# Designs tried in a protein design run: designed miniproteins, single chains, continued (3). Part 58

Each design is a single chain, and the fold is of that chain. pLDDT is the mean over its residues in the fold that is shown.

## One batch from the design tools (miniprotein)

Design m9988
Fold by ESMFold2-Fast:
Structure m9988 (fold): chain A 60 residues (1-60)
Amino acid sequence: KKEEEIKRLEQRYADALAAGASPETLRELVEEFRKAGAPEGTIRNLEAMARIAEAGALPD
C-alpha cells in the first residue's frame, strides 16, 4: 500500500516538473513523500532536484 502511494507521488512529481512547477510546489511534494514513508535516499534525491530547480532553473 505504501509503495502504491509512493508511485502516485512519483507521477505527481513528474507531472509537476513537466508543467514547470515552482520550487515551492516541488518541495511540498517532497514532504508528501516523507509522510508516505519513502526511503531516505529517495527523499534526498528529490530534495536535491528541488534545490537544482531553485538555483539553476533554465530560463525558458
Scores: mean pLDDT 73

Design m9989
Fold by ESMFold2-Fast:
Structure m9989 (fold): chain A 100 residues (1-100)
Amino acid sequence: MLTKEQLDRIVQLSVAEIALAVLLNTLKKGIIPSVEEVKRIFDRVAELAEKAGLPEVAEQIRKLGDKTIKAVEEGNIEEAIKYVEEALDLVSQAADRVAA
């Protein structure tokens, strides 16, 4: 039932989900990435959302990235985890909409 275009979009969003899941697992293990690494991950996830034809999702991801960076800079790892989980949920929901 999925078209090639839908599959291509789902692949972009799946790569974004994997990147966020790796970041989430890293934070949950108490490994704190640099601000530059967090920015790179969120920038890449936003680019993948744009390639999937979802610029509104990309904008929300960039805003969550800014919040995650601030939380990491402040040493508030619990808030950083919360924002990464919110970003992961957002991308997952977007993938479900593309598949519908």
Scores: mean pLDDT 87

Design m9990
Fold by ESMFold2-Fast:
Structure m9990 (fold): chain A 59 residues (1-59)
Amino acid sequence: MDGSVYDRALEEAKKLKAQGVKYVEVRVDENESDVVRGGIRLGYEKAGWKEGVDFDIVY
């Protein structure tokens, strides 16, 4: 897994939560790998966000 993507997603998710954001669409390029998408999911989930409720990944 790309740890740099996970780390950045985790920090961004924490920052958004601290700012009072309740929902976010995380846009990724259609050509991005499953590793990048997986890193984003795990980062947001680690910060306490739930995919399909608190955030969605859009292509």
Scores: mean pLDDT 78

Design m9991
Fold by ESMFold2-Fast:
Structure m9991 (fold): chain A 64 residues (1-64)
Amino acid sequence: IELRITRVSENTYKVELLEDGKLKDALGISTSGSVAEQKEQAIRKALDLFGLESVDKVVFEDLS
């Protein structure tokens, strides 16, 4: 399984859950702090909200 995390504004990320290249779910996440801290928060919140302990791959994009 894969997480695709896209920065859509200064403090907002879109997280997409993909299995075998198929989109399964998507969430908007608000974050705070530096870009690095925001990325860590986005991964942590996504794992918690999707009920996952880990993923095979994480991809980051910045569209802000």
Scores: mean pLDDT 79

Design m9992
Fold by ESMFold2-Fast:
Structure m9992 (fold): chain A 85 residues (1-85)
Amino acid sequence: TAEAEAAYQKGLEAFAAGDYEAAIAHFDEAIRLGGLIVPDSHFYKGLAHRKLGDLETARKHYSLFLLMSSPDHPDREEAQKLLAE
């Protein structure tokens, strides 16, 4: 939905600003609203948790992204690399 995409974009803006807690809250809203943006929201939520030092939660979200995303998604290689760290 447009609301899920808007929440995701707010999450990206917060992430770019270094406000990782705000980014997580926006990505959680995007996931709650559902739709095509859910895999991407998990990926960036994982990146935000990684920035906060919560590596275990980050790995969970990379795994959810890989489970849900299409095989040709451009961020799959990065998610696999992050899981191998």
Scores: mean pLDDT 89

Design m9993
Fold by ESMFold2-Fast:
Structure m9993 (fold): chain A 99 residues (1-99)
Amino acid sequence: ELSEEKKEAIEKLKELKEIIENNEGISEEVKEKLLELIEKAIETIEKTEADPFELLVRTYAHVARLLNRPDLASEIMNAKTKEEALKLIEELKEIVKNL
């Protein structure tokens, strides 16, 4: 059974994956890159001892960068608290929904 921290990180990555899959404003080429990135992050969290929260944060930041939001990517990576990082992650999900 996966730890609660792993489950939370995987759930937040799956939420982003579903938003991207259902989005019609993102090009198919960019969508494929984003989905591959998220799937690899989920697999890494499931199969390794990597920090689930660090991998969650890095993956969301990379997604933001690929969506031409390098400013948001930098804010996510430089978040000083877990609470701040989670707020920025929710902001990215809302941005993707509106693309």
Scores: mean pLDDT 86

Design m9994
Fold by ESMFold2-Fast:
Structure m9994 (fold): chain A 93 residues (1-93)
Amino acid sequence: MLEEELERAAEYLEKAAKAAKEEGIEKAAEEAEKAKKAVEKAKTSKDPVKELKEAKKYLKKAYEEAIKADAKKTIEELKKAGEALDKALEEAE
């Protein structure tokens, strides 16, 4: 259900931001926090597609920084966030 996938995406993005800070990749943490804010905006919107697309853009930037740093914990949490975002987009149609 859309609400459950939005909550899962927000949770994994928060975990990714914390992991990124622990692994010393501040830019990945910043991008993950921006993605989480977009997901939070989508939760209160009657038409969340735009906010979810923005969240995916920030997630991609966070993922690229995590890959460059070989930040395994951050990568794992970002992958889970991406899966939840994809399901949320499918249900937001």
Scores: mean pLDDT 84

Design m9995
Fold by ESMFold2-Fast:
Structure m9995 (fold): chain A 68 residues (1-68)
Amino acid sequence: MSKREQVESETREEVRRIIREGDRQGLSRDELLARIIRLVNKYSEENDQDLLDVAERVVGEEVARHLA
């Protein structure tokens, strides 16, 4: 599995986990988005633009699907 495929899979699972946990806890949409933004910010610390681009794309897809 390539690093891109791993980041895509892991980011998708992590976003879905945040959404499921937040829904279970009764969190607002704004709080869910804040948690997801923190996840994306983690990748910008790593100086890997390719991994950040993949993570941002996956986050955008899952947010549009579940929170839009």
Scores: mean pLDDT 74

Design m9996
Fold by ESMFold2-Fast:
Structure m9996 (fold): chain A 90 residues (1-90)
Amino acid sequence: SAAEKVAEAIKAGDAFRAAKILIKLIEEDNVDEAKAAIDAAYKAAIEHGRLEEAIVALEIAREHAKKLGKEEVAKLLDEKIKELEEIKAK
């Protein structure tokens, strides 16, 4: 699944690959799969200690979501970025 591919990219430290997968889901208006992939990125970031890489990937995806007017996905990305930043600050 796209969620599994995003999790593997985050685990590998490949922020740009994760961002590309997320952007494609956002552009295709595949909202449920995009939400699942964002959640997978968030969980992989915590599990594998890839907080910075996940933040970069989600920020790139958020800018694309905003540009395309995908407000619901952009809001979810903003929320997950803030949560990862808070974890990193500890």
Scores: mean pLDDT 88

Design m9997
Fold by ESMFold2-Fast:
Structure m9997 (fold): chain A 78 residues (1-78)
Amino acid sequence: MDIYLVKVRLAKEHADEGLQAIRAHAERLGGEVVSVQEGDDFVDVYVKVPSEEAANELARAARALPGTLDVKVIKVPA
């Protein structure tokens, strides 16, 4: 079973609200936040999801959040 990671970069000023929204979306899609990495002006959130469809839906939702700077979908080889 392939694992998909969604990497969301949030502006630091919106990171708390964005992270809460991402966690809620991840849980609904059967995924989980696996890592949160803080930079100077941003926060990178990594979410593990069970399918490509879940990854694409999470990415779409994340792009709609205020303060989202970048969203990447990464396929992790099994």
Scores: mean pLDDT 84

Design m9998
Fold by ESMFold2-Fast:
Structure m9998 (fold): chain A 95 residues (1-95)
Amino acid sequence: SLLSPFTQEIIELRKQAETDPELAKEIKIVEDALLQAARAPSNDEAVAILKEAKKQIKNPKLKKILDEAIEYAETTTNLIGMKLWLIGVLIDLRL
């Protein structure tokens, strides 16, 4: 559960989603996007997936998570490192 830099923000989002079906839907969009991006064959394709998902998100904390994921994917030179980082955020969102 302490696998991402957003652990505290993610805990609060998950609690809120228990009574907010729109937030639960947006969390699922972010989870699906992170998983798809982690499976992408390149950083550029991962960035494209995350940017497309961001268009569907209204929650400001989820937008921040996607913005940080996009920045990391755009600035890292290590594809495996990017994939592991995205999986860490995904695991925290699911746990």
Scores: mean pLDDT 82

Design m9999
Fold by ESMFold2-Fast:
Structure m9999 (fold): chain A 67 residues (1-67)
Amino acid sequence: SEAEARAAREREEAAALAEKEGLPVHLAPSPDPEVRELAKEIADKLIEIGDKIDEALARGEKPPPLT
């Protein structure tokens, strides 16, 4: 099936990217593309927060509140 072939291809590509970036296996692709997209969005936001903390620490500033 076209949808199955597409899902398998996206799964392989996402798993290869996750392995390259050292992400844990449970962040490797969910069979549901919507869940994969949400997981990526959450991961991207966490990385952005981490970058902001690192930048603040590099400048000797207090990190922004996370809550």
Scores: mean pLDDT 65

Design m10000
Fold by ESMFold2-Fast:
Structure m10000 (fold): chain A 90 residues (1-90)
Amino acid sequence: SSMEKKLEELKKKLEELIKEIDEIKKKYGGNPQEYVEKTSKHIEEIEKILKEIKKIDPKAAKELLTKSPTSVALRIIGDELQEELEKRKA
């Protein structure tokens, strides 16, 4: 379906952004302030992509975060996704 293709494209873009953050972490991970500054735009884009994936498949969004937690911001997004999934079960 067109939604499955959209989900695949979003997952690929997310993986690319996470890989870029991992490279920034290797260079700047010893300086938290500089690491945050260098990754801020990547985190904003990841948040947008995860929000779109969450609208299509919340379980897939949670699984992607579980496999690739690379920063504090990604952990925070993971916690927000967990809270929303729990609210949907209630």
Scores: mean pLDDT 70

Design m10001
Fold by ESMFold2-Fast:
Structure m10001 (fold): chain A 88 residues (1-88)
Amino acid sequence: SKELEEKIEKIAKEIIEKYKPEAEKAYEEYADDEEKKKEINKELLEKAWKEFFEKAKKLIEEANDKKKLEELKRLEELWKKVFEEALA
């Protein structure tokens, strides 16, 4: 439903707001170390996806929407791209 999609998008925004300061800190601390920045950004991306997936999954399970849960799993790479672009 549109309401469920809006709630999922709200969770995504909260995850971005949580991890963006950490990504910005890594950019500043490792400005001259591209490999270290890539490593930290990859770790933050995986943490952001994991926390987002866990929160979205709980919300979808409460809504009893099995199809939306399978869609969330299928769209992992697209959501990771959203977080990667938002955290850059």
Scores: mean pLDDT 83

Design m10002
Fold by ESMFold2-Fast:
Structure m10002 (fold): chain A 82 residues (1-82)
Amino acid sequence: SELEKKAQEGLENFQAVQQLVRASPVHTAEDDKLLAQAQKQIDAAMQVLETSKSEEERRKAAETLLEIPQQLLEELVLRRGE
């Protein structure tokens, strides 16, 4: 339940970042590539959560789901700065 809450928070944070990119008047093809890369990472982490029998692997996957949207947001900010 705590693991599922952490994973859900990560997914909600990712959706929020996607919405920010879509709402931006300076949305670029490079932003779309970063979103696509982040989506692949999220899909991989979700697969681990659904298929792994290891508590350690599932915990790490849930933590990764929280980290992905934060890292994506930081990368987007860096690209828009210069």
Scores: mean pLDDT 81

Design m10003
Fold by ESMFold2-Fast:
Structure m10003 (fold): chain A 87 residues (1-87)
Amino acid sequence: MKKQELLDKAAEVAKKAAEFLRSHPEFKEMGDAVLKLLEQSPRAGADAALAALREGIRKFSNDPEVAAELQRLADEIEKLREEAEKA
């Protein structure tokens, strides 16, 4: 089923985003919360990952490489979710 495959892929990207956030001490709690939500609901976890990534982009405004990686992950999750809604 194409919609479920896109949602599963969004959840995998959200998991990678959560692990990236957890690698930064300032965002460990946000990453942990996203991983917990992903275990309960892939959709809710992907939504939480997007919110956490947007918060990270604001806080890492002085680190353009980290901000760019967070933005890339956010864009990928958002695109997969939009494609899933259309499927």
Scores: mean pLDDT 78

Design m10004
Fold by ESMFold2-Fast:
Structure m10004 (fold): chain A 92 residues (1-92)
Amino acid sequence: MEAEKIKEEALKRFKELLEKLIKEIKEKANSNDEIRELINKIGPEVQKIVDELNEKLKDNPELREEFAEEVQKLVEKMIEEINKIWEEKKKK
């Protein structure tokens, strides 16, 4: 139960980072290079979340795998949303 809460906290932090990234892309990015720069800026924060999770869940490989699967789903949704924002910006 405690280990599941650690996973849930990490997922919440990750979701918040993705929501912030999407908002910044929507408000500030006008080129593919600017989108890439914004994505690169969150890289260290994402790595910190993953590293902290891996340290806290060393003895729970199943929960780490579940986290990785949920992260993959969130990343796929983020890519789809970024693509939609970019298409709308191209159309003006």
Scores: mean pLDDT 78

Design m10005
Fold by ESMFold2-Fast:
Structure m10005 (fold): chain A 70 residues (1-70)
Amino acid sequence: KEIDELARRALELARRGLTTPEMAKAFEYIDKGDFEKAKEEFRKALETAIQRYKDRNPELAKILEEELKS
């Protein structure tokens, strides 16, 4: 299920230290089954990660960008 895949990815980013309000809201919406809102909050957290890795590891940034777009 799409929401299960989103949950898996969100947990992976949280493990990397992204425990922001946006991540917390993403998990809350995942638990409620609100995929669209969960996706929006997760997107914000993912955009932050992409910006960080864009300068340090461009290959990883491209992978995260594909996750965001697809």
Scores: mean pLDDT 72

Design m10006
Fold by ESMFold2-Fast:
Structure m10006 (fold): chain A 83 residues (1-83)
Amino acid sequence: SFEKMLERLDEFDEKYGEEIKEVARQTALEAGLPEEEAESVANYVYFLVAMDVADRDELPSKEELIERAKELAKQIVEWLRSR
């Protein structure tokens, strides 16, 4: 239900939101992006991970969320480099 989805997103944000953004930011910085671009990557990764959580029946584990954030950040960095 929509209400259960919103509850999952709130729980995700409260428990893991800052850590997901930080993991994505650090991944982008380690890949050589400037701080401003790394912040943009972090915000976009947060949005994509939140969309994944919305599509799930249950909140994923912290480990799954962190690995997904790293994967997405690396994909975005590669896409930016290919342009």
Scores: mean pLDDT 86

Design m10007
Fold by ESMFold2-Fast:
Structure m10007 (fold): chain A 102 residues (1-102)
Amino acid sequence: MKEEVLKTAEEIIDLYKEAGVISEEEAEEYRAAMEERLAEADEAEVKALLAQAELALYLLKHEIEGNKKDLEKAAEIVKKTRPLDPEQEKLLEEKMKELEAK
C-alpha cells in the first residue's frame, strides 16, 4: 500500500509538472514530504492517504483529459472513504459541476 500511495503521488506530481504548475525542485520536495508522511503512518492512515491520492489523481486526469470514467471513479472513492459533512458534499458537487462544464 505505501508503494501504491507513492506511485499515485508520483503520477499527480508528473501531471502538475506537465501542466507547468510546479518545478522539478518543488516536485522533489513533494516526493520527500510524502515519503516522510508514509514512514510515520499506520495501516489505516496509509489506506486513507491512498484513497485521497487516487481521488486527486482521477479528478486531475478528468480536468486535463475530460475523461468521464475518471470522474465516476473519483466519486466512488469519495463515497467509500468517508461520510461527507454538508460543506464537503457541497464542495464535491461544485467541483464535479466545474469539471463537467470544462
Scores: mean pLDDT 66

Design m10008
Fold by ESMFold2-Fast:
Structure m10008 (fold): chain A 69 residues (1-69)
Amino acid sequence: MKEEALKKLAEKNKVEPETLRKALEENRGAETIGEEAKRYQKLIENEDYPGLLELVEEWERELEEKKEE
């Protein structure tokens, strides 16, 4: 789930998952990649797995909308 959330966030921001992971670990991604990265990091730090799942579902919904348009 956590790795899937990272991949979804990377896809939404049009960056590679490895680049996003590295940026988040260095506390750089939040400023560069946007508020979604900050939200993801906060959920991970608080071990809020229900919130992380909800965030992933939100991203999946947004990605589906883009595919249909």
Scores: mean pLDDT 65

Design m10009
Fold by ESMFold2-Fast:
Structure m10009 (fold): chain A 92 residues (1-92)
Amino acid sequence: SMEERERKVERLREALRRELGLSDERIEAILDALALSPASTSNARLARLAGVSPATISRAKRLMEELGVTPEDLREPVLRRYVEELAEAVRR
């Protein structure tokens, strides 16, 4: 369900914050890069997109595997956030 995906992604955000000491802005940049990039994308390219080191991407992917989070789980919440931000902007 959507709620189960949201809980998984939130656990990943908490793990990234706690274990890697990342800011919220940097966490969202990593999740955006992982969600929106093809599965074949290198860690070096993901790191460039997210503004972090390739080692940070490797650690983020390890945390995803440990928590059972897939790129598909990331895509829906990331796209929903962008849609929500756009809807809020046009309401003004």
Scores: mean pLDDT 81

Design m10010
Fold by ESMFold2-Fast:
Structure m10010 (fold): chain A 85 residues (1-85)
Amino acid sequence: SKEEIEKLLSLLPEELKPFAKKLLEKVGDEKKSGKEIAEILRELKPEVPESLHPLVDELIEEFESLGDTKLNGLDVLRILVILSS
């Protein structure tokens, strides 16, 4: 739900919120595979502050490891919150 998305976004560091919003927009309303999400993350990495690049690289590795597993935007945000904590 929109409320659940807003709650998860509020748990992220301020610097990461614009990135998370763009990621959620790119993932969209349809489920995408971990591989597809990893590709989106690679495309978005240049728009992220360099200090956060190690975190983005860790996220890419995690989503690659999920392979063909289908994930929605809410699933993606939950993983992002866990890894940024």
Scores: mean pLDDT 83

Design m10011
Fold by ESMFold2-Fast:
Structure m10011 (fold): chain A 75 residues (1-75)
Amino acid sequence: EVVYPSRAEAAAMVAELAREYNLSPEQTTYLGILFHELSEHPETSLEERVELLRELAEKYNIPEEVTEALIERLR
């Protein structure tokens, strides 16, 4: 099931992923921005969310492993 996290939940998830994948402070900030952008589009389909996530990840140079983990969280 797909759930859009609150800003606090998104921040917690970003912090968890940053620790797991040893992200830089800059990458952690960009991941937070990416998650915020996803939460602003609650009406999008799963396919559209995955596409938007991949586009934002490429724009902010987020590692593929982190992108895939985030996609799994969105389900």
Scores: mean pLDDT 70

Design m10012
Fold by ESMFold2-Fast:
Structure m10012 (fold): chain A 91 residues (1-91)
Amino acid sequence: SEEFLNAKFETQEELNRFIALVIVADAAVDFLYDYAKKNGVLTEEIEKLVEEARKHLEEARKNISDPQKALEHLERAVEKVNELEKIIKEK
């Protein structure tokens, strides 16, 4: 996509993995947010984790010319997704 034209990943395979992981993480955040909202378990803690995950995904995409920074933000987003899943499952 246009947003990845400035990517500086060493290989096309690494870039493709990064893009796939960003798409999966973004979909997971949206799914978990919608699930929490529909099931009446949307708390301030869950809203904050969703906001933090979305912020890190945005930063990952913005830093595609710096693969290490992009991957660090993606990792932070995945950590927030895992915490969201844990909290929602406990409710």
Scores: mean pLDDT 85

Design m10013
Fold by ESMFold2-Fast:
Structure m10013 (fold): chain A 61 residues (1-61)
Amino acid sequence: MEKEKLIEEARKLIEAEDPSVADEAYQRTKEALDLMDYISKQAGLELARRILERVRAEREA
């Protein structure tokens, strides 16, 4: 969902600003998407650990 905003802002920047920067803006958008995927995976691991503690508490309780 947040990815749509990044893509839309990139499109606006390309059309409003310099068309010469269009290629760079496009590559930046792809790199940002890759970074978001990495961040999501790392955040998922941290959340998974907390969930494991909750599961242990429920089963032992």
Scores: mean pLDDT 65

Design m10014
Fold by ESMFold2-Fast:
Structure m10014 (fold): chain A 60 residues (1-60)
Amino acid sequence: PRVLSREEALKFFQAQFGLEVDGKLDERARLALRWFQRQNGLEDDGVLDEATLRALNEPV
């Protein structure tokens, strides 16, 4: 199974949410990431930790 790097996962996330695909965690990306974390039952801290990266690699 393919595991995305932190940068790849962030760019994939940005593309899915219609954000600028620059691989940077700005305020807008953090708000969208917190929403995604809540939807997946994760802590909504806006940090790309291992659990969040795993959820991005295996979206529902």
Scores: mean pLDDT 71

Design m10015
Fold by ESMFold2-Fast:
Structure m10015 (fold): chain A 83 residues (1-83)
Amino acid sequence: VKEKYTAILKEEFDKRKEELIKEGVPESKAVARAIGAVLREIGDLLDEALKKAKEENPNASFEELLKLIKEYFDKLVEEKVKE
């Protein structure tokens, strides 16, 4: 799962970086912007994953809820990267 997250985030980072470079942004600034965008998205997706987990599984145990948050986060990140 961590390996899948890393792969998805790296692909998103690489795509965003290359897009910015193609638009004329210097590589160093493109890298910084791409990292910033990924970090913001991670925070937003974690909040969304928690909301979905609670809404769909209101009676879930603490352990089950943590597993569900992780699964929803995985799906949300994957959906964001899909073209």
Scores: mean pLDDT 74

Design m10016
Fold by ESMFold2-Fast:
Structure m10016 (fold): chain A 76 residues (1-76)
Amino acid sequence: SAAREVSSLDTPAARRIAELADELAELLEKDPSLAKYGEEAVAEVLPEAEKVSSQEANEELLLRALERALEKMKKA
């Protein structure tokens, strides 16, 4: 997965992505129906992702998607 792949990098963004991915995984294990909120968060950043090709910009977009997913899942 993209989040797991990025977690092997030694950058602040990559470390934060790994932490958020683990927290989201725990929430999904407790309630699989929360997966829809992850899909919603990805859909929100997908148009912007199509415009960027740099690794740094992709890390920022992935970080935003994971933060949005976590917010939605915690509010559910």
Scores: mean pLDDT 71

Design m10017
Fold by ESMFold2-Fast:
Formats: C-alpha cells, sequence, structure tokens
Structure m10017 (fold): chain A 93 residues (1-93)
C-alpha cells in the first residue's frame, strides 16, 4: 500500500541519517547540527521532509528550501537527507 511504502521510505531515510550523522530517529537531527539551525530553519526542515514523505512537494521545491539554509553544514546535512529519500524512493518505485 502507499502507506506502507511511505513508512518504508521514512524508515530507510532514518537509518541512513542515524548511520551517517548519529541523527535522532524522531527528528532526523543530531544535537550538534540542531544547534546550527535557527528555530525557523529547524521547523522548515522537519516540515519539508514531512511533505516530501507525503508526496505533497517536489524534489525541486525541497532543494530550493535546502538552498535557503544559511549554514553550510546544515545544507550538507539536509542534502544528505534528501539524497537518502531519493535513493529509498527509487528502490521502492
Amino acid sequence: SETERRREINRRVTEEMQKKFNADPKTLLNPEIESLFTKEEADLFSLTFALLLAGEISEEEAREIINSFKNPKVKEFAEAALEAYLAAKAELA
């Protein structure tokens, strides 16, 4: 089902971010990276990935949002999350 597919994508993204960045599975952030976000950017990151997983925004819109982040390490982290999402989505197509 579409619900099961979305759950599997979310699980794979979470595992990749835990493996590469020691990210928290509920937030997808680690404390060091989280400290580099503004509150607004952290909320926007979480919303962006929720909308991607729901299929409500495009990859292109997500990339534009990621490019708006100010800190280069935050951008690198968010880009890694997007690439994990795209890899999972491609394998589960």
Scores: mean pLDDT 80

Design m10018
Fold by ESMFold2-Fast:
Structure m10018 (fold): chain A 64 residues (1-64)
Amino acid sequence: SKSKEKLVEMAEKKGLYDVADELRNASTIIEVLKIVNKAMKTLSPEEQQELLDLANQLIKEHLG
């Protein structure tokens, strides 16, 4: 998924390499969303908004 790739890139750019690896290994949208929700607790409000926007795009790709 293009949105999943963008989530991985964002995590790597922020130095969240463990999160990036978890995202690469996630096989379902539910797993990706769980990883995103966990990562949200360590991010600034601006970074949280970017992460939510990418997660919403991923949901649209799978449900829309």
Scores: mean pLDDT 78

Design m10019
Fold by ESMFold2-Fast:
Parts: sequence; C-alpha cells; structure tokens
Structure m10019 (fold): chain A 83 residues (1-83)
Amino acid sequence: SEERKALEEARERGMPEWLLKLIEEGIEKGLPGSTVFERAVAEKSGVSVAEIREAIRNPETMSEKIKEAIREVLEQLRHMVDL
C-alpha cells in the first residue's frame, strides 16, 4: 500500500523507531492519520491523548510543551513526503 511504502521510505530517511512503531501500528489497525498524529504528539510531549485532542480543538489553550511536540512530530513526518 502507499502508506507502507511511505513508512519504509521514512525508515530509510532516519525517522526514529518510536514514531515508526506508532505509524506501523496505526496502519495495521486502520487508524486515521489524525489519531496516529495525536498519539505521536502525546508520546513526544508526555501528556495524554485526551489533552492533545482538546488542545487541537482549542489551540488557544495549547501549552508550549504541546506546541513544541507538534512542531517536532511534523518535522519528522516530512520524511514521508517528498518536500
């Protein structure tokens, strides 16, 4: 599938194993990309998925820790896109 190909390319480009594991689990379970993203930000920031979802819905309540985690996860996810 396109998702599995993108995951293999991300692995070759040096995406960290913790993120590769989360993405692979998401693909195998058929989870939406938004759910995988929320889980990755939660892992990186150390806060709960519920807190991440609330912060995304109400960005004005988002802590600097969550903002930084979002930035770092998005930077890693760029390895799956030819940009």
Scores: mean pLDDT 78

Design m10020
Fold by ESMFold2-Fast:
Structure m10020 (fold): chain A 80 residues (1-80)
Amino acid sequence: MLQQAQQLIDQMQARIDQLVADGASPEELQQVFMDFAQQLSQVDLGMSPEQRQQFYQQLAQMLDDIKAKHPDAVARMAAS
C-alpha cells in the first residue's frame, strides 16, 4: 500500500517537473493534480490510520519540494 502511494507521488512529481520544464500551461498542471487526487483517493480507501498518517506526511514533504522547485506552477494552480 505505502509503496504504491510512494510510486504515485514520485510519478506525479516527475510528471510535474517535466511539464514545467516544457513550459506547461496552468490547465495541464491542473489536470495532473486532478489525476493525482483521483488516484490518491483510491489508495487512501485501503489504508489504516497509521498508514494514512505516514502517507500524508510524505505527501506534504513532496508538495513542499514541488513548491520550492516550481513556485510559479503552484501559484498558477491556486489562481486558476
Scores: mean pLDDT 71

Design m10021
Fold by ESMFold2-Fast:
Structure m10021 (fold): chain A 88 residues (1-88)
Amino acid sequence: MINLDHIARLISRLKREGVLSDEEYQKLVDELAELSSEMVERIQAGEDPDKVEEEAVEKLIKKLAEVTGVSEEEVRRRLEELAEEDRR
């Protein structure tokens, strides 16, 4: 399952690979921080943690695709590769 840690690692990897500029990296880090704060608030309010994380992941996949210019499908594929590494 894709989670926010996988997204954070992908953002760092894309920055290291030169895919993201400093400005694009900062935008994605800021979005991740905002969504993480929203997740904590929603979970504390009694919402399902899995549902809240799934919604945050979907928003971040869309934002990553928009910022990088790659498809949401390609972003999701790279995140699935990171999730697979964690299962090994």
Scores: mean pLDDT 81

Design m10022
Fold by ESMFold2-Fast:
Structure m10022 (fold): chain A 94 residues (1-94)
Amino acid sequence: STSDRIIAEIEEKRQALIDDMVSMGVSRKDAQELIDAIIESLKTNDIRPLYDTIRKLGKEVAEAFLEAAKKHLSKETYHAVSSMINTALRMLGE
């Protein structure tokens, strides 16, 4: 499925994504937690894991992920995950 392909690319790039987020001031724990929530939301087709995690960690963690994702992920995968994150941010009033 499209979600399986997206998840596979995120898992392949997980360490690079985390390292870039850490360089932007995000804790390694928070970076891992957000990536895990993105993957769970993709696996379950449910935005709530991602929404709840962004609400807990703050928008700055989501913004750091988007910057890392733009650099490391393919255009297609970046478009899919940025759409999900922007949907979650809009639901939070951001």
Scores: mean pLDDT 90

